# Ledger of designs, part 103: designed miniproteins, single chains, continued (4)

Each design is a single chain, and the fold is of that chain. pLDDT is the mean over its residues in the fold that is shown.

## One batch from the design tools (miniprotein)

Design m15564
Fold by ESMFold2-Fast:
Structure m15564 (fold): chain A 67 residues (1-67)
Amino acid sequence: SAADLAAQALERFAGAGPDDEVTGEQALGALQLAGASEEEARKAAAELGDPDAMTTGRQVVEAAARL
């Protein structure tokens, strides 16, 4: 699933689990690896909050599940 791909991407490339803080860049990258386009990833990240703000891995995985 997209959620599983996002979780794996965050762990493999950012070293981040669900309770770890990730950067907006890491969140966008994980969403794109989960199958989102850059535009879709930015839209999903914006719905969670400021795309330049710190976000948790769990929030990114939940956003990917809604793709």
Scores: mean pLDDT 74

Design m15565
Fold by ESMFold2-Fast:
Structure m15565 (fold): chain A 64 residues (1-64)
Amino acid sequence: LTDEQKKAVVKAANTAIDLVQAGASPEEAAAAGEAVLKANGLTGTVTVTVEGDNIFVAVTAAPA
């Protein structure tokens, strides 16, 4: 991944976290993260898991 693509992965994860904290479902947050990846020329999956007050985000990304 390029440096810009690595920044896009971080942005995707942060977008998902911010949406969950704002009251979005994990599914909505994951979809928004994946949209950020796609907008930056990446293919991949964002998985969001909420356990109490903890938010776990896993991102798999590759060049499209």
Scores: mean pLDDT 79

Design m15566
Fold by ESMFold2-Fast:
Order: C-alpha cells, then structure tokens, then sequence
Structure m15566 (fold): chain A 82 residues (1-82)
C-alpha cells in the first residue's frame, strides 16, 4: 500500500512538472498557493498522529495526502493548459 502510494505520487509529480512550463506565472502562483494550503492541513494531522505514537498511520496519511494533493494540482494544471 505505502509503496504503491509513493510510486503514484512520483508519477503524478512527474506529470505535473512536465505541465508547469506551459502555465502562466499567475497559474503557477495559484498552484503553489494551493499546494502550500494542502501541505499545512496535512502537516497538522500528521503531527497529531506522531505525537500519539501512531507513526505508521502518520506515514500512510502523509502518503495519501500527497497523492490526493498532487491529483488535485494535476487536474487544475491540465484544465489550465486545455
């Protein structure tokens, strides 16, 4: 499960990276803001799980949040270039 999520995140990240040069500076800034907001939200929940000693669940949640965030960013980037 975790390895599959990491592989998916890597693939999504590569696709997003390929689209970034096609985006305007304003679109790139909007994607960065969305990514920062998603990271802040995920960080809070991950830190809570780590504090509770639930490190395996924290790693899984972090990986799931990364995939979800990258899927959202990729969908937005693809819509912007279409």
Amino acid sequence: MLEELRARALALGRRLEALLPQLSPAEQEALLAEDQAAVEKAKEEVEKLVAEGREEEARLLAAEAQVEGLEALLARAEAAVA
Scores: mean pLDDT 79

Design m15567
Fold by ESMFold2-Fast:
Structure m15567 (fold): chain A 55 residues (1-55)
Amino acid sequence: SDELARLQAEADEARRKAIGYRNGIEAGSFTDEQKKLAEEYERRADELEAQVAAA
């Protein structure tokens, strides 16, 4: 369905951003803002991935 395809795209993008911010932290670009962004995108990705799995 179009809704499932949209959720998958949003989940993939959120996960990609979470990985990007987390990799930045591991590479030594550690700031409170980047940590918060990594955590926020990780939570969003987890929620969206759960919705995709339930659909």
Scores: mean pLDDT 79

Design m15568
Fold by ESMFold2-Fast:
Structure m15568 (fold): chain A 66 residues (1-66)
Amino acid sequence: NDAAKSGEAGAKAGEAGDAAAASVGSYQMRLNGGDEKAGLAGAEAGQAGDAAATAKYSREMAIKGK
C-alpha cells in the first residue's frame, strides 16, 4: 500500500542519504590526504551502489512479504 511504501521509502532514503553523506566526507578527506581522488571516487560509487541495491531489494521484499 502507498502509505507503507512511503514509510519504507523514507527510511531507506534516509539510510542512503546517510551513506552518501559519509562517502562525500571520506572523499573530501582523501582529497586533502593525497592523490586518491579517482580511486576513492570509484570505491565510493561501488559502496553507494551496494547500499542502494540492498535498500531497494529490502523495500521490494517488505512490500511483497508483508
Scores: mean pLDDT 54

Design m15569
Fold by ESMFold2-Fast:
Structure m15569 (fold): chain A 109 residues (1-109)
Amino acid sequence: SPALEKLEEMIRLVREMIQIVQDALDGKISQDEAVSRLETILKRLVELQKEIIRLYPNASYLQLLRLATALSQVFTAIRQVKSGNFELALKNLEDALRTLEELKKEYEA
């Protein structure tokens, strides 16, 4: 499924975001560098959401809601990084990852 391939790309990108926040928490990169990288990935995630909606015209309201919830969690995580709350940012990214992985399983069924 083309939508499944886009969901897999979103999952990969959220895992990359988790690593960026961990690197910032560990002092390997600056907070500003982390924010810049996370905002770049967020733009790609928004484009992938648009592509999934376009490629899956029969997506249920609940599937679309879960996709929107995952992006909302990513947005909250970036806001938390800007505030220096790296641990809360990680929690929100892990919640987004779980939501996307659950959605992927439904598309595989």
Scores: mean pLDDT 88

Design m15570
Fold by ESMFold2-Fast:
Structure m15570 (fold): chain A 73 residues (1-73)
Amino acid sequence: KEKEKELEKDIFEGILQIHLGILRAEGVPEDVLKRAEEIMKEAFEKASKYIDEGKLDEAVKILNEATKEINKL
């Protein structure tokens, strides 16, 4: 069960890193990128807690909320 949670966190982090990579490739300004990184870091910290509790649906909800916040930048 512990190994499954580690894998879920790794996948979640990977998804966030892919999104950041896309933003960099699109030439988004550095200040906007830093704001996006901050939002994603906070989202990962919250989602990690839900993953530890086995609440993957809640973790996904947090990821979606973070994506919406980034789109407002």
Scores: mean pLDDT 77

Design m15571
Fold by ESMFold2-Fast:
Structure m15571 (fold): chain A 114 residues (1-114)
Amino acid sequence: MEAAERGIEEARRGGELAEKAAKSGDGEKAAEGGMEGGRIAAKGAVEAGKAGVDDGTEEAKEATIEAGRAALEEAYRAEKAGRESGDQKAAFGVGTGAGIAAVAAGGAIGAALS
C-alpha cells in the first residue's frame, strides 16, 4: 500500500516537473526537464505495479490501477504542454518522457489486471 501511494505521488511530481519545463521557453531545459519528469513518473508507476503484483489483493490491484492512471494523466499534461510550446526540442523531450511514463503505467495496470 505505501509503495503504491508513493508511486502516485512520484508520478504526479514527475508530470508537474515536465509540464513546468515545457512552459519554460527554453527548449534545451524543457527537453531535459521533460525526460527527467517522465523518468520519475515511470519509476513511480513501476513501484506501484510491483506492490500490486507482490500483494495480489483487490486493494493492492486498485491502488496500482490508480497509480497508473495518475502517471498517465500527468504524462498527458506534460506531452500536451510540450506539443503546444512550438519548440521542437521541448516537444521531443517532453514527448519522450511522457511515452516512457505511459508505457510504465500501462505495464503496472496490466500486471494488476493479470
Scores: mean pLDDT 64

Design m15572
Fold by ESMFold2-Fast:
Structure m15572 (fold): chain A 67 residues (1-67)
Amino acid sequence: SLAEFYIGLAQYYMKRGDYDLALKYAQKSLQIKPSARGYQILSDVYDKMGDDDSAAQYRAKADELLA
């Protein structure tokens, strides 16, 4: 799906250290379909950027979808 394609792009850019593009594609995926995976990646990118508050917030949203 297009949402899964954007998840793949977010992971690719995160591995390259391009956190702005990683955030962009994770957000695009979530706009199409909210998903635990999308929120988990968004959390991971914020964690890599040193934004612990945003990382914790999106991890909580991912956990809610896995319940």
Scores: mean pLDDT 86

Design m15573
Fold by ESMFold2-Fast:
Structure m15573 (fold): chain A 72 residues (1-72)
Amino acid sequence: MSDEEIEKEVEEIVKSVPGVLEAKAEKISDTEVKVEVLAESSAAALRAMIEAGKRVREKYPEIKLKFEVRVK
């Protein structure tokens, strides 16, 4: 699977969560993806992390997500 496909899928999952303003995913190693999230609240950021973690684990069990969260 290409790095771009994983990054795109993670960004789409995170952006689908209400209260997420921006999301960027970057593959930093063969087993780790960094996800930058800008959310309107801590609750929105937490929901995004849970949803992305769940769905990525189901499709890519070897991939670990590293979240960098900012709240407005």
Scores: mean pLDDT 79

Design m15574
Fold by ESMFold2-Fast:
Structure m15574 (fold): chain A 88 residues (1-88)
Amino acid sequence: MDELIEKFIEALKNRTPFSEVKDLLVELYNFLKDPENAEKFVEKVIETNDPEVLFDAASVLTFLENLGFTYLKPYRDKLVKKAKELRK
């Protein structure tokens, strides 16, 4: 659980191309099907205090929201709000 979130955050920090993280994205997709896991993911992403990481994570949540995971919207909004605050 924590290892998956940590690997994903590391990939975002390192600007790893999505083509190289396809398996990790599939694992994250299945993990985020549970709303409780989505909350844990968002909390860990916010702890990085890196606005670029938060925006990239919000983009991933937007993609999943468009696939029908509409419950991810408040989590995405929380990441975007925090990222904007960190850029000031």
Scores: mean pLDDT 77

Design m15575
Fold by ESMFold2-Fast:
Structure m15575 (fold): chain A 68 residues (1-68)
Amino acid sequence: KPAKFKVTPIDSETLEVTAPEPATLVLPDGKEIKLEGKKTLSLLELLLGTVVFSDGTVYPGREAAELV
């Protein structure tokens, strides 16, 4: 089972995510964002998106992250 990625707020609307393994964030509009290592995301992208891990495990964006 993939480890949840760590999230650190940069500002009120921007987050830094650290993915221990490759994953893809899928937004409601169908846009895909590759997550590998450290990546900057908007808060809305994380909250509204769905994270798909390399093993096929799927989490809602907020469930895939641990706040640091």
Scores: mean pLDDT 74

Design m15576
Fold by ESMFold2-Fast:
Structure m15576 (fold): chain A 64 residues (1-64)
Amino acid sequence: SVAEQLAALDAAFAAGREKLEERLAKLKEIGAPQEEIDRLREVEARWEALLPEVRALIAAGRLD
């Protein structure tokens, strides 16, 4: 069902987000260059933006 696909997608994105957050925290902890931190934050922002987009595609029946 669409609901099951959305739940699975949400779980997968949550797991990916957690790993990105762990890496971001580690980079901050070790004093990594701001450029590296900014790049990881851009990846995080894309993760956050992608989830509602993919959800909309699934709901519309347009995801291949």
Scores: mean pLDDT 78

Design m15577
Fold by ESMFold2-Fast:
Structure m15577 (fold): chain A 83 residues (1-83)
Amino acid sequence: APPAPEEVERFKELLQTEYKLAPEEAEEMIEMLADPDPEKRQRLLDRLEALAREVLETELPLSPEQRAEAEEAWARWRARSLA
């Protein structure tokens, strides 16, 4: 199923705020995650997950609460996209 509008907006905010992506980059990632091609979605999810892990561990000075929110949002999106 396509992601709910509220989840899309929340994920865009997390990508922009926590991962420092530009608004257009966040929108592109969400469009890719909604792609009906499961292989394309899987590849993009793997890339986003790798980026998220690296940023959370090394480069982005997030609080524990912000990291938890980002990881939770990512896990929710990954599970929903892959079903």
Scores: mean pLDDT 65

Design m15578
Fold by ESMFold2-Fast:
Structure m15578 (fold): chain A 61 residues (1-61)
Amino acid sequence: MAVLETPGARAELRGDVAEARALPGGGASSAATTAHGLLVQAGMRPVGLEAGPESARVRGG
């Protein structure tokens, strides 16, 4: 499982889905950006986003 941690969020890649949770001082935007970055780093194109107040899920395609 691949992981990407930024000052604002931590993301984990499970198959074609990157899931991120905001860290203290971060928010939904940090979570979404970190999840997106992890998918791109893994060579996938983001095709879907589901965002919550402190979390984001981005699907690859």
Scores: mean pLDDT 81

Design m15579
Fold by ESMFold2-Fast:
Structure m15579 (fold): chain A 89 residues (1-89)
Amino acid sequence: DDEILEKYNEYTRLAMKHFAKAMKGLSPEKQKEVEELLSKLFSATNKEEAEEILEKLRKIGETMDPETQEQLEKALEYLKKALELARKE
């Protein structure tokens, strides 16, 4: 249980680190949109809601430059791993 919590916290920290890098390539409007989606994602109680929000975040990434898109994709990968751990036994 403690090991799963530690991995969850590690993946969320890594996700936030890559999101911070991606944010540097975003307009203020897109930064606000991503922050709102992240807030909704951490408030999501089921897999379906989380997957919808992750897809919206990914689509925002597709509108950005390749370097910013890569950082966002890495952030989403770590975030997905964290959410999968939160649902594990």
Scores: mean pLDDT 78

Design m15580
Fold by ESMFold2-Fast:
Structure m15580 (fold): chain A 87 residues (1-87)
Amino acid sequence: STLERLRALLDEARAAVAAGDLARFERLWQEMYTLAAEHDPELAAILAEGGRRVGELRRAGASEEEIRATWDETVARATARLDALAA
């Protein structure tokens, strides 16, 4: 199902952030966003907000640590949304 695929992508994304692999995370984020945009507007909005904030941080010259923290927050919000959809 779409929800099972989103959950699997989110689990891989969580592992990528934990490993400090932001390039891999952002490829997974793009896949999650594309799928979410077709399935759940609220999840898509959560992912889009995370991407927007990271883009602003990069333009401001923020640290990889700040970028990672923003992605961790995005993963937490996405997890909560998927849990709500599964209930």
Scores: mean pLDDT 88

Design m15581
Fold by ESMFold2-Fast:
Structure m15581 (fold): chain A 93 residues (1-93)
Amino acid sequence: EEIEKKIKAIDEALKELTEPLKKAMETASEEIKEKIEKIIKIYEEAAKYIKEKIKEGKSFEEILEDAEKNLDPEMLTAIRVLLAGAEDLLKKE
């Protein structure tokens, strides 16, 4: 049950983050669209990474510490943003 709630919070955080970016793409130039698509993909990959670690029983703090040691700065930033968003969503429940 706790694992399912955390996964749902990550999925909701990803959606809240990517929906404005997808909307921005509608009026963006071709070059900006490519950059936005790359950012969306990074966040989708970060969300997948976090969900896998949650299924392993890791806390958000443990996931962040693991990411800081093993992942590049772009992916680490995406993980931080998603974890912060998920924590805010969980506080409302």
Scores: mean pLDDT 83

Design m15582
Fold by ESMFold2-Fast:
Order: sequence, then structure tokens, then C-alpha cells
Structure m15582 (fold): chain A 61 residues (1-61)
Amino acid sequence: SSKDYEILQTKKLLLQIARDTERWIGERSGADPAQVDALLASLDESIKELEDKAKQLKKES
């Protein structure tokens, strides 16, 4: 449904905000760069999964 597509797009936007926020915190907090990079990579992977699901759902709708 169109609502499912909107939900996926909203979740993607929230993860993008989270990714940028974690990068900003990592740059300023003195956190372990390897742990920050791993977290950012995980968020980027989740964003890509939601983007792929949204594209698939839009194609089926």
C-alpha cells in the first residue's frame, strides 16, 4: 500500500539522520574510530535495505 511505502521512506529518513548524528558525535566525543566506522557502515547497510524494499514496493504498487 502507499502507507507502507511512506513508512519505509520515513524509516530511511530517520536512519539517515541517525547516521549523520552518530558521525557528528563520533567526531567530537573521542570515541573509538573503528567502532564509529562500524556503526556508520551498519546504518548505511540498513538504509540501503530500506531503499531497496521501497523501490520494490513502489514497483509492485
Scores: mean pLDDT 83

Design m15583
Fold by ESMFold2-Fast:
Structure m15583 (fold): chain A 63 residues (1-63)
Amino acid sequence: AADDAAWARSEKAIKEQAEKVIGNLSDEEIEKLAQETRDKLVAGEGDRDGAIVLAYLMLKKAE
């Protein structure tokens, strides 16, 4: 479906943007951003883009 292709492109763009931002952040700042994003998602204020950013931040932290 067209929606699947659009989703994949959005995911890639968000990850690229997040990587650019993260490259200038300290480990402490990355941890804070991840926690804030997590809290937003739990409160139901986050969206799928926030979930993708959180997943990317968690992967970055694991390296």
Scores: mean pLDDT 64

Design m15584
Fold by ESMFold2-Fast:
Order: C-alpha cells, then sequence, then structure tokens
Structure m15584 (fold): chain A 83 residues (1-83)
C-alpha cells in the first residue's frame, strides 16, 4: 500500500539520518530529516507523536546537540515500528 511504502521510506531516511548524525555529517542528517517530514506530511503515515520526535531531532541538530538528536531519532524509529 501507499502507506506501507511511505513508512518504509521514512524509516530508511531516519536510519540514514541517525548514522549521518553519528558521523558528524549534520547537513546529510538534516536533509534526510527534512525529506522524512515532507513524506510524513504528504502521506499522513505517521502519528503526531512520531512527527514531534522527528521535529525535536531536527531542532537538536540545529542546536548542535547530537546526543539529544540521536535520542529523538531512536524514539521516532521505535514509534514507527508501532505504526
Amino acid sequence: SERERALELIKRLLERAKEAARAGDLLMAETDLAMALLLATVSGALSEETIEAIVKASEALRAGDIEAALEELEKALELIEEE
């Protein structure tokens, strides 16, 4: 289904963003999070709680708080398994 495809793509984007953030590639991490949020908005595939976690991860990356960004990314990935 379209929803299942969107969830798979969002999950892959978030996993890539997490690895990019760990590697210090903040531009790639932020780009992947922006793509995930756009896809989530267009598809309606994510809960508000999952979207909030992705937004918080993006805000943490912009603030240079990599630890907080990784925590929110892990939370978003865990929440997606329940979607």
Scores: mean pLDDT 85

Design m15585
Fold by ESMFold2-Fast:
Structure m15585 (fold): chain A 65 residues (1-65)
Amino acid sequence: SLEELEKEVVERAKKVGEANPDLTDEQIRGAAAVIVRHVAEKYGLQLTDEEFERLVEKAVEALRE
């Protein structure tokens, strides 16, 4: 489900952020996009542009925490 995909995106982003505390804003955004694409592809889910952007924003927030 989209909810389970979102949860996994946030969890993976938090772990990546914790392992890489010195990421630049550009690197954080890039990592967030890669995480969202990877999780969506793994689950076979096609995201709308709006859903993709929303999930990237959540991943960015999780990467910064």
Scores: mean pLDDT 84

Design m15586
Fold by ESMFold2-Fast:
Structure m15586 (fold): chain A 97 residues (1-97)
Amino acid sequence: SEEEILKEAEKVLIEAARKVIEKDKSLSEEEKEEAIKRVEELIREAVRKMLEEKVPVEEVLEKFIEALREQLASSTDEEQKKILEEAIEKLEEIRKK
């Protein structure tokens, strides 16, 4: 269903964000926890707003994939790039369902 697809996409985005933040050696443990909390809230609010505005699921997935590709293009960290690539692949697979 549409709600199940959005929930799976949300899970992929949150997992990717957590992995990126947890591997950032420039952040303290406290800064990592705060960053994860903030990004999780932003992702959930974005999904909620798109659902409220009845944005088609295909369009939501395309917007998320685009955002991840932009992050990938601006990243200089090979581990971060790998995490982003895997997240993009997972979202592409969700889109094919």
Scores: mean pLDDT 82

Design m15587
Fold by ESMFold2-Fast:
Structure m15587 (fold): chain A 90 residues (1-90)
Amino acid sequence: MDEEEKEWLMKFIEAKLKEAGIELDEEEKKKIEEEIDKLLENQEKIMESFLKNNELTEEEKKEVQTSYKKALLMQMRKASEELAKEFEEL
C-alpha cells in the first residue's frame, strides 16, 4: 500500500469515529496506523504467495492484485463503520 491509500483509510476511520462523538488523540491515531500497516503488510505477503503459486498471465495478475486491494480497503471501511456503531450504542 502507498502512503496515499493509508492516509485515505485513516481519514475515513477518523471521520466515522468523529460522527460517533469520539475524538482520537495522537497516540491512539499512531496505534491505529501501526495496526493498519501490519495488516496491509501481512495481506501483501499473502497476495504475493498466491500469485507465485498460480499460473496466471501478467494481465490476470494485475487484475487480481487491483481487485484484492480494493476488496481489502472496502472490508476495512466496513469494520470501521461497525466499530463506530458499537461506540454509538454504548
Scores: mean pLDDT 69

Design m15588
Fold by ESMFold2-Fast:
Structure m15588 (fold): chain A 62 residues (1-62)
Amino acid sequence: GLIIARATEDVPGRDGVVLGLKVGDLVEVLKEYSDGMAVARNLATGETGLVGMDKLEVVDVR
């Protein structure tokens, strides 16, 4: 299913690989990996990148 999460801290975007986040941004988790990393899309910016799941609070699962 689709996972929607909210950023819990600011993360600077980096080299087109790391997803930039601001506290309160909603993200769509596209793929979660066993190491606690995920590929997500920031719904505020439209950018896609890697993010740590520890930076996210899950708010909806569809």
Scores: mean pLDDT 80

Design m15589
Fold by ESMFold2-Fast:
Structure m15589 (fold): chain A 70 residues (1-70)
Amino acid sequence: MLDEIRRVAEAVAGEHAELVVSIAGEVIKEYQGQPEKALEALRKALLQVLPEELAERVVRALTPIIRKMT
């Protein structure tokens, strides 16, 4: 489950992959059945911890996975 997110996070965010996986996992748990709110929460959380350009790239890459898992 989180392994797919980890692979994408490693490819896009490198050294920040563990942080991305942790945030994405919590967002998926909190917003079950609400993929659009999950994506908004993911973007907001990542913008607190990553540069804007990197946060946007991570959100874009994880969008299909978040929609599938929520």
Scores: mean pLDDT 81

Design m15590
Fold by ESMFold2-Fast:
Structure m15590 (fold): chain A 93 residues (1-93)
Amino acid sequence: MSKEVEELAKKLLEVIEEMESIKDKLSKEELAKLFIEKANKIYEEYLPKLSPEDRKKVAEAYKEILEILYKMLEGEISFEEAFKKIKEIVKKL
């Protein structure tokens, strides 16, 4: 794993932990929006530093994360299940 992917994954895990700590203070829509804003900032910062292979891997993970967030927003899965799955995706980076 490249150092840049490892740093990106670490920052995303920190955002996930922050979302879990405030889950009872915000709506699921507000939590999703805040997560996307913070994740986009991290992605934008690291994207130009990544190899083409790592860039593709991170983009695929980000797409899966967005699909999970949409399922949560539609009420198909709970916040707890959504963020558990997102955490697993990030850890596999």
Scores: mean pLDDT 84

Design m15591
Fold by ESMFold2-Fast:
Structure m15591 (fold): chain A 68 residues (1-68)
Amino acid sequence: MSDEEKAKEAIEKMKKAAEKLKEEGYTDASNILEQAVEEAEKLLEEGKYKEALEVLRKGDRDAVRATL
Protein backbone atom coordinates (compact mmCIF):
# COMPACT_ATOMS: atom_id res chain seq x y z
CA MET A 1 0.00 0.00 0.00
CA SER A 2 1.38 3.44 -0.93
CA ASP A 3 1.88 6.26 1.62
CA GLU A 4 -0.90 8.15 -0.21
CA GLU A 5 -3.33 5.22 0.18
CA LYS A 6 -2.33 4.81 3.85
CA ALA A 7 -2.93 8.52 4.52
CA LYS A 8 -6.34 8.50 2.78
CA GLU A 9 -7.41 5.36 4.67
CA ALA A 10 -6.21 6.79 8.00
CA ILE A 11 -8.11 10.06 7.38
CA GLU A 12 -11.35 8.14 6.66
CA LYS A 13 -10.96 6.02 9.81
CA MET A 14 -10.27 9.12 11.92
CA LYS A 15 -13.34 10.93 10.50
CA LYS A 16 -15.52 7.98 11.54
CA ALA A 17 -13.88 7.85 14.97
CA ALA A 18 -14.49 11.60 15.47
CA GLU A 19 -18.20 11.22 14.56
CA LYS A 20 -18.58 8.30 16.98
CA LEU A 21 -16.85 10.17 19.82
CA LYS A 22 -19.09 13.21 19.24
CA GLU A 23 -22.21 10.98 19.39
CA GLU A 24 -20.95 9.46 22.67
CA GLY A 25 -20.34 12.91 24.23
CA TYR A 26 -16.51 12.96 24.04
CA THR A 27 -16.45 16.47 22.58
CA ASP A 28 -12.78 17.26 23.38
CA ALA A 29 -11.49 14.01 21.85
CA SER A 30 -13.72 14.49 18.78
CA ASN A 31 -12.40 18.05 18.29
CA ILE A 32 -8.79 16.81 18.50
CA LEU A 33 -9.45 14.21 15.78
CA GLU A 34 -11.29 16.76 13.58
CA GLN A 35 -8.33 19.16 13.80
CA ALA A 36 -5.88 16.36 12.94
CA VAL A 37 -8.02 15.40 9.92
CA GLU A 38 -8.12 19.02 8.64
CA GLU A 39 -4.34 19.38 8.94
CA ALA A 40 -3.70 15.95 7.38
CA GLU A 41 -6.04 16.73 4.43
CA LYS A 42 -4.06 19.92 3.70
CA LEU A 43 -0.79 17.95 3.78
CA LEU A 44 -2.33 15.27 1.53
CA GLU A 45 -3.25 17.94 -1.06
CA GLU A 46 0.41 19.09 -0.96
CA GLY A 47 1.68 15.51 -1.49
CA LYS A 48 3.18 15.37 2.03
CA TYR A 49 1.85 11.90 2.84
CA LYS A 50 4.36 10.99 5.56
CA GLU A 51 3.74 14.29 7.39
CA ALA A 52 -0.02 13.68 7.09
CA LEU A 53 0.41 10.25 8.73
CA GLU A 54 2.48 11.81 11.55
CA VAL A 55 -0.26 14.43 12.19
CA LEU A 56 -2.91 11.68 12.32
CA ARG A 57 -0.77 9.58 14.68
CA LYS A 58 -0.28 12.54 17.04
CA GLY A 59 -3.99 13.39 16.93
CA ASP A 60 -4.97 9.79 17.74
CA ARG A 61 -2.57 9.72 20.71
CA ASP A 62 -3.83 13.07 22.06
CA ALA A 63 -7.50 12.06 21.60
CA VAL A 64 -6.99 8.74 23.44
CA ARG A 65 -5.47 10.62 26.38
CA ALA A 66 -8.42 13.05 26.37
CA THR A 67 -10.87 10.11 26.79
CA LEU A 68 -9.03 8.69 29.83
Scores: mean pLDDT 83

Design m15592
Fold by ESMFold2-Fast:
Structure m15592 (fold): chain A 92 residues (1-92)
Amino acid sequence: EIEKLLKEFIELYSKKLSEINELPFEDVLKALEELFDELLKKIKESNEEALKLVEMALSLSDIKPEEQKKLLEEAKKLDPIEQLELAIEILK
């Protein structure tokens, strides 16, 4: 269920981004939710878009650069649903 996973990703990414930038969570969430329909369409049409969400999650993580590189190489072997699940786990 790509829609459910993308919604969970946006909520977690918004929380991390609001914490890092000291911005109101509701404002960050609203801005990212405005991108939901376009992101959902791109993920359904292209295997590359879900991988970009993994990259975005890694950029907000405290994971070491060497481990981030390994996770990205592993993510390239996954389908879009598995890539979204990985991105969500990285943000937790």
Scores: mean pLDDT 80

Design m15593
Fold by ESMFold2-Fast:
Structure m15593 (fold): chain A 78 residues (1-78)
Amino acid sequence: SLPSLAALRGAPNEGAMLVRIAERHGVRIEAEEPLDENYVWSVNGEVVEDFLALSRRIEEAAAQPGRHTLRVRRLRRR
């Protein structure tokens, strides 16, 4: 099972670590820009206000059977 991703909060490479860990657990992150916590993002069209919310979306997808793709898009600077 995927461990809690909350432990990655505040790491200088948090976005890159989230992508790598998600991929290892069957969740592909499809993003046009590198994940940067200074921005607000959307996941499959739903706004995620911070990387804690993004982590929860990844954990939810990883808990579902099979492999998943999350389409992550940068919306605006925080």
Scores: mean pLDDT 78

Design m15594
Fold by ESMFold2-Fast:
Order: C-alpha cells, then structure tokens, then sequence
Structure m15594 (fold): chain A 65 residues (1-65)
C-alpha cells in the first residue's frame, strides 16, 4: 500500500535529519497522507517520481518543525 511505503521512507529520511524515532514517525504519517493524496491524483507516475515526491515532502516537513 502506497501510504505505508511512503510513511516508512519518510520516517527514515526524517530520522537521518536528526528527529527522534517517535517524532519522525508522527511527521512521516502526515507526509504519507499527502503523498497518498498526490498519488491518487497522479496514478501513472514512475517509482522514481514517487520517491522524489516523498523526499520533497519530508524535507519540507522537517523545515516546518
């Protein structure tokens, strides 16, 4: 499922940026919801575009914290 895959990727990105595991997964769930919504609107995207979008949104979320 797109949501869980995005959440796992975003959690790893946020942990590497210095967030605790708990804070990283909370932020990652918000990122995953946004990625899932975007993917529903753009179902024919490539895996590379998907990964790029997850990283983009995770980076944006980290700056908001």
Amino acid sequence: PVYFYAAQLATNILKEKGLSTKDAWKAAMEVAKEVEKWYRENPNITEEEFLKKVKELADKKAKEL
Scores: mean pLDDT 83

Design m15595
Fold by ESMFold2-Fast:
Structure m15595 (fold): chain A 85 residues (1-85)
Amino acid sequence: MSLQEMEELLKKEEEENRKILDEFLKKVDDLINSTKDENKKKQIQTLKDSFKLQINHFISLGVVTPEQMRKWVDGQLDIINEIKS
């Protein structure tokens, strides 16, 4: 594999990971906006902010695959839905 091919693959993975994160953040914002309980809103916001910081760090390091991103996003959405319930 050439350096150019590796750079193109890394760029595509970064772009896909950023899209997955952006879609997750939009879904979480919708959940926050539809939540009436202020304590639950704060818990969801805290989880959103913590997850965003952690994932942005991993994306910047190039150490996360889109498949791993989807699994982590699904896990966080499950936790958020538990809090909202």
Scores: mean pLDDT 83

Design m15596
Fold by ESMFold2-Fast:
Structure m15596 (fold): chain A 62 residues (1-62)
Amino acid sequence: MIDKAIKLIVESGKEKFSRAEARELLEKAGFSRSTINRIIKEVEDADGYISRKKLIAAIKKL
């Protein structure tokens, strides 16, 4: 799951994800809803966006 998520993030070419985009990507990687919600809460900025760097770091901590 972790390696698949990182691959999808890198292959996207995006530097920022919306909450919806990040959620969909993590669902495709096989993470549970509860795990996805925890990751999103940790990495989402005040504008509702998620940086690639923070998302990858949070996933690697799992």
Scores: mean pLDDT 82

Design m15597
Fold by ESMFold2-Fast:
Structure m15597 (fold): chain A 110 residues (1-110)
Amino acid sequence: MLSMEQIMEEARAGFREGGRGLKRKGEEYYKKGDLKKAIQYYSLGSSLLIAGLGISAPETQEALIKLGEAYHEAGETEKAIELYQQAIASSPADSPLYQRAQKLLQEVQK
């Protein structure tokens, strides 16, 4: 019988794969200009990546940044700001993701 730790890791693996798949679908819709679907897929994908990898994981932070970019393009400025701030708070200050989120935050606040 699997240990509880093994069962929990299998569940997290499912969340990671599901989150990655939904993030890819969000990217497809974003590139097509379907911001409503991009937001839906990125939102669910980021939630699954948080569950599977944690909020500090680079893949999770990238998904939050992409969700923020989709909200900004859709005119949802406050939601974009919140997502960029979450990515900044969860990223090392010297990381490319931190620098990207900081730049995007500054662009939204102009």
Scores: mean pLDDT 84

Design m15598
Fold by ESMFold2-Fast:
Structure m15598 (fold): chain A 108 residues (1-108)
Amino acid sequence: MEEKIKKIEELVEEAKKAIEEGDVEKALEKIEEMVKIAIESGDERVILKAADGLVEVAELAKEKGYKEVIEKAYEGLKKLLSAKIEDKKVLLHLIGRTLRVIGLLLDS
C-alpha cells in the first residue's frame, strides 16, 4: 500500500512537470497511469490519494490553459467514483474532489 501511494505521488509530480513544460500528451499519460494504479489497488487510501493528485493536476492545468488535462482528470475521478467505496468519509471526500474539478471545467 505505501509503495502504491508513493507511486501516485511520483506520477502527480511527473504530470505537473509535464504541464509546466507544455507536454500535454505526457500529462494525460501520467493521469491515466495514476487512475489505473488506484483502481487496480482496490485500496480506498490509494484511491483517495489519486483523487487528491487529480485535483492538483487539474488546478495547474487550469492555470496554464490546458482544458484537455482538466477533462482527463474529471474522467479519472468518475472512474474512481465507480470503485466500491465502503468508507462513507472517503466517498464524501471523493465526491468533493470531483465537484472541485467540475468547477474548473465550468470556468474553462
Scores: mean pLDDT 85

Design m15599
Fold by ESMFold2-Fast:
Structure m15599 (fold): chain A 83 residues (1-83)
Amino acid sequence: GKEDIEKLEKVYEEKLAKLKELLNSIPSDDRKAILAAIGAILRLIGAYYDELLKLKQGEISGEEAVEKLQAFGDQEIAAVKSL
């Protein structure tokens, strides 16, 4: 339903904001870290649309979609922070 889509979008926006904040904190000469952060952002966008499409098609519950995107976003954020 609409509420499930809104919850998924909120998780996406929160994780995207964290990755953008992290990207903006990287020194301009740290090419490896910058490219890693950009890659994480692109993968998060892909993961969001994958879960959104599954949710719209009734292939996954809203709770499962949110849980999967939350875990994916946290993993990507942790990976960039570990650099």
Scores: mean pLDDT 90

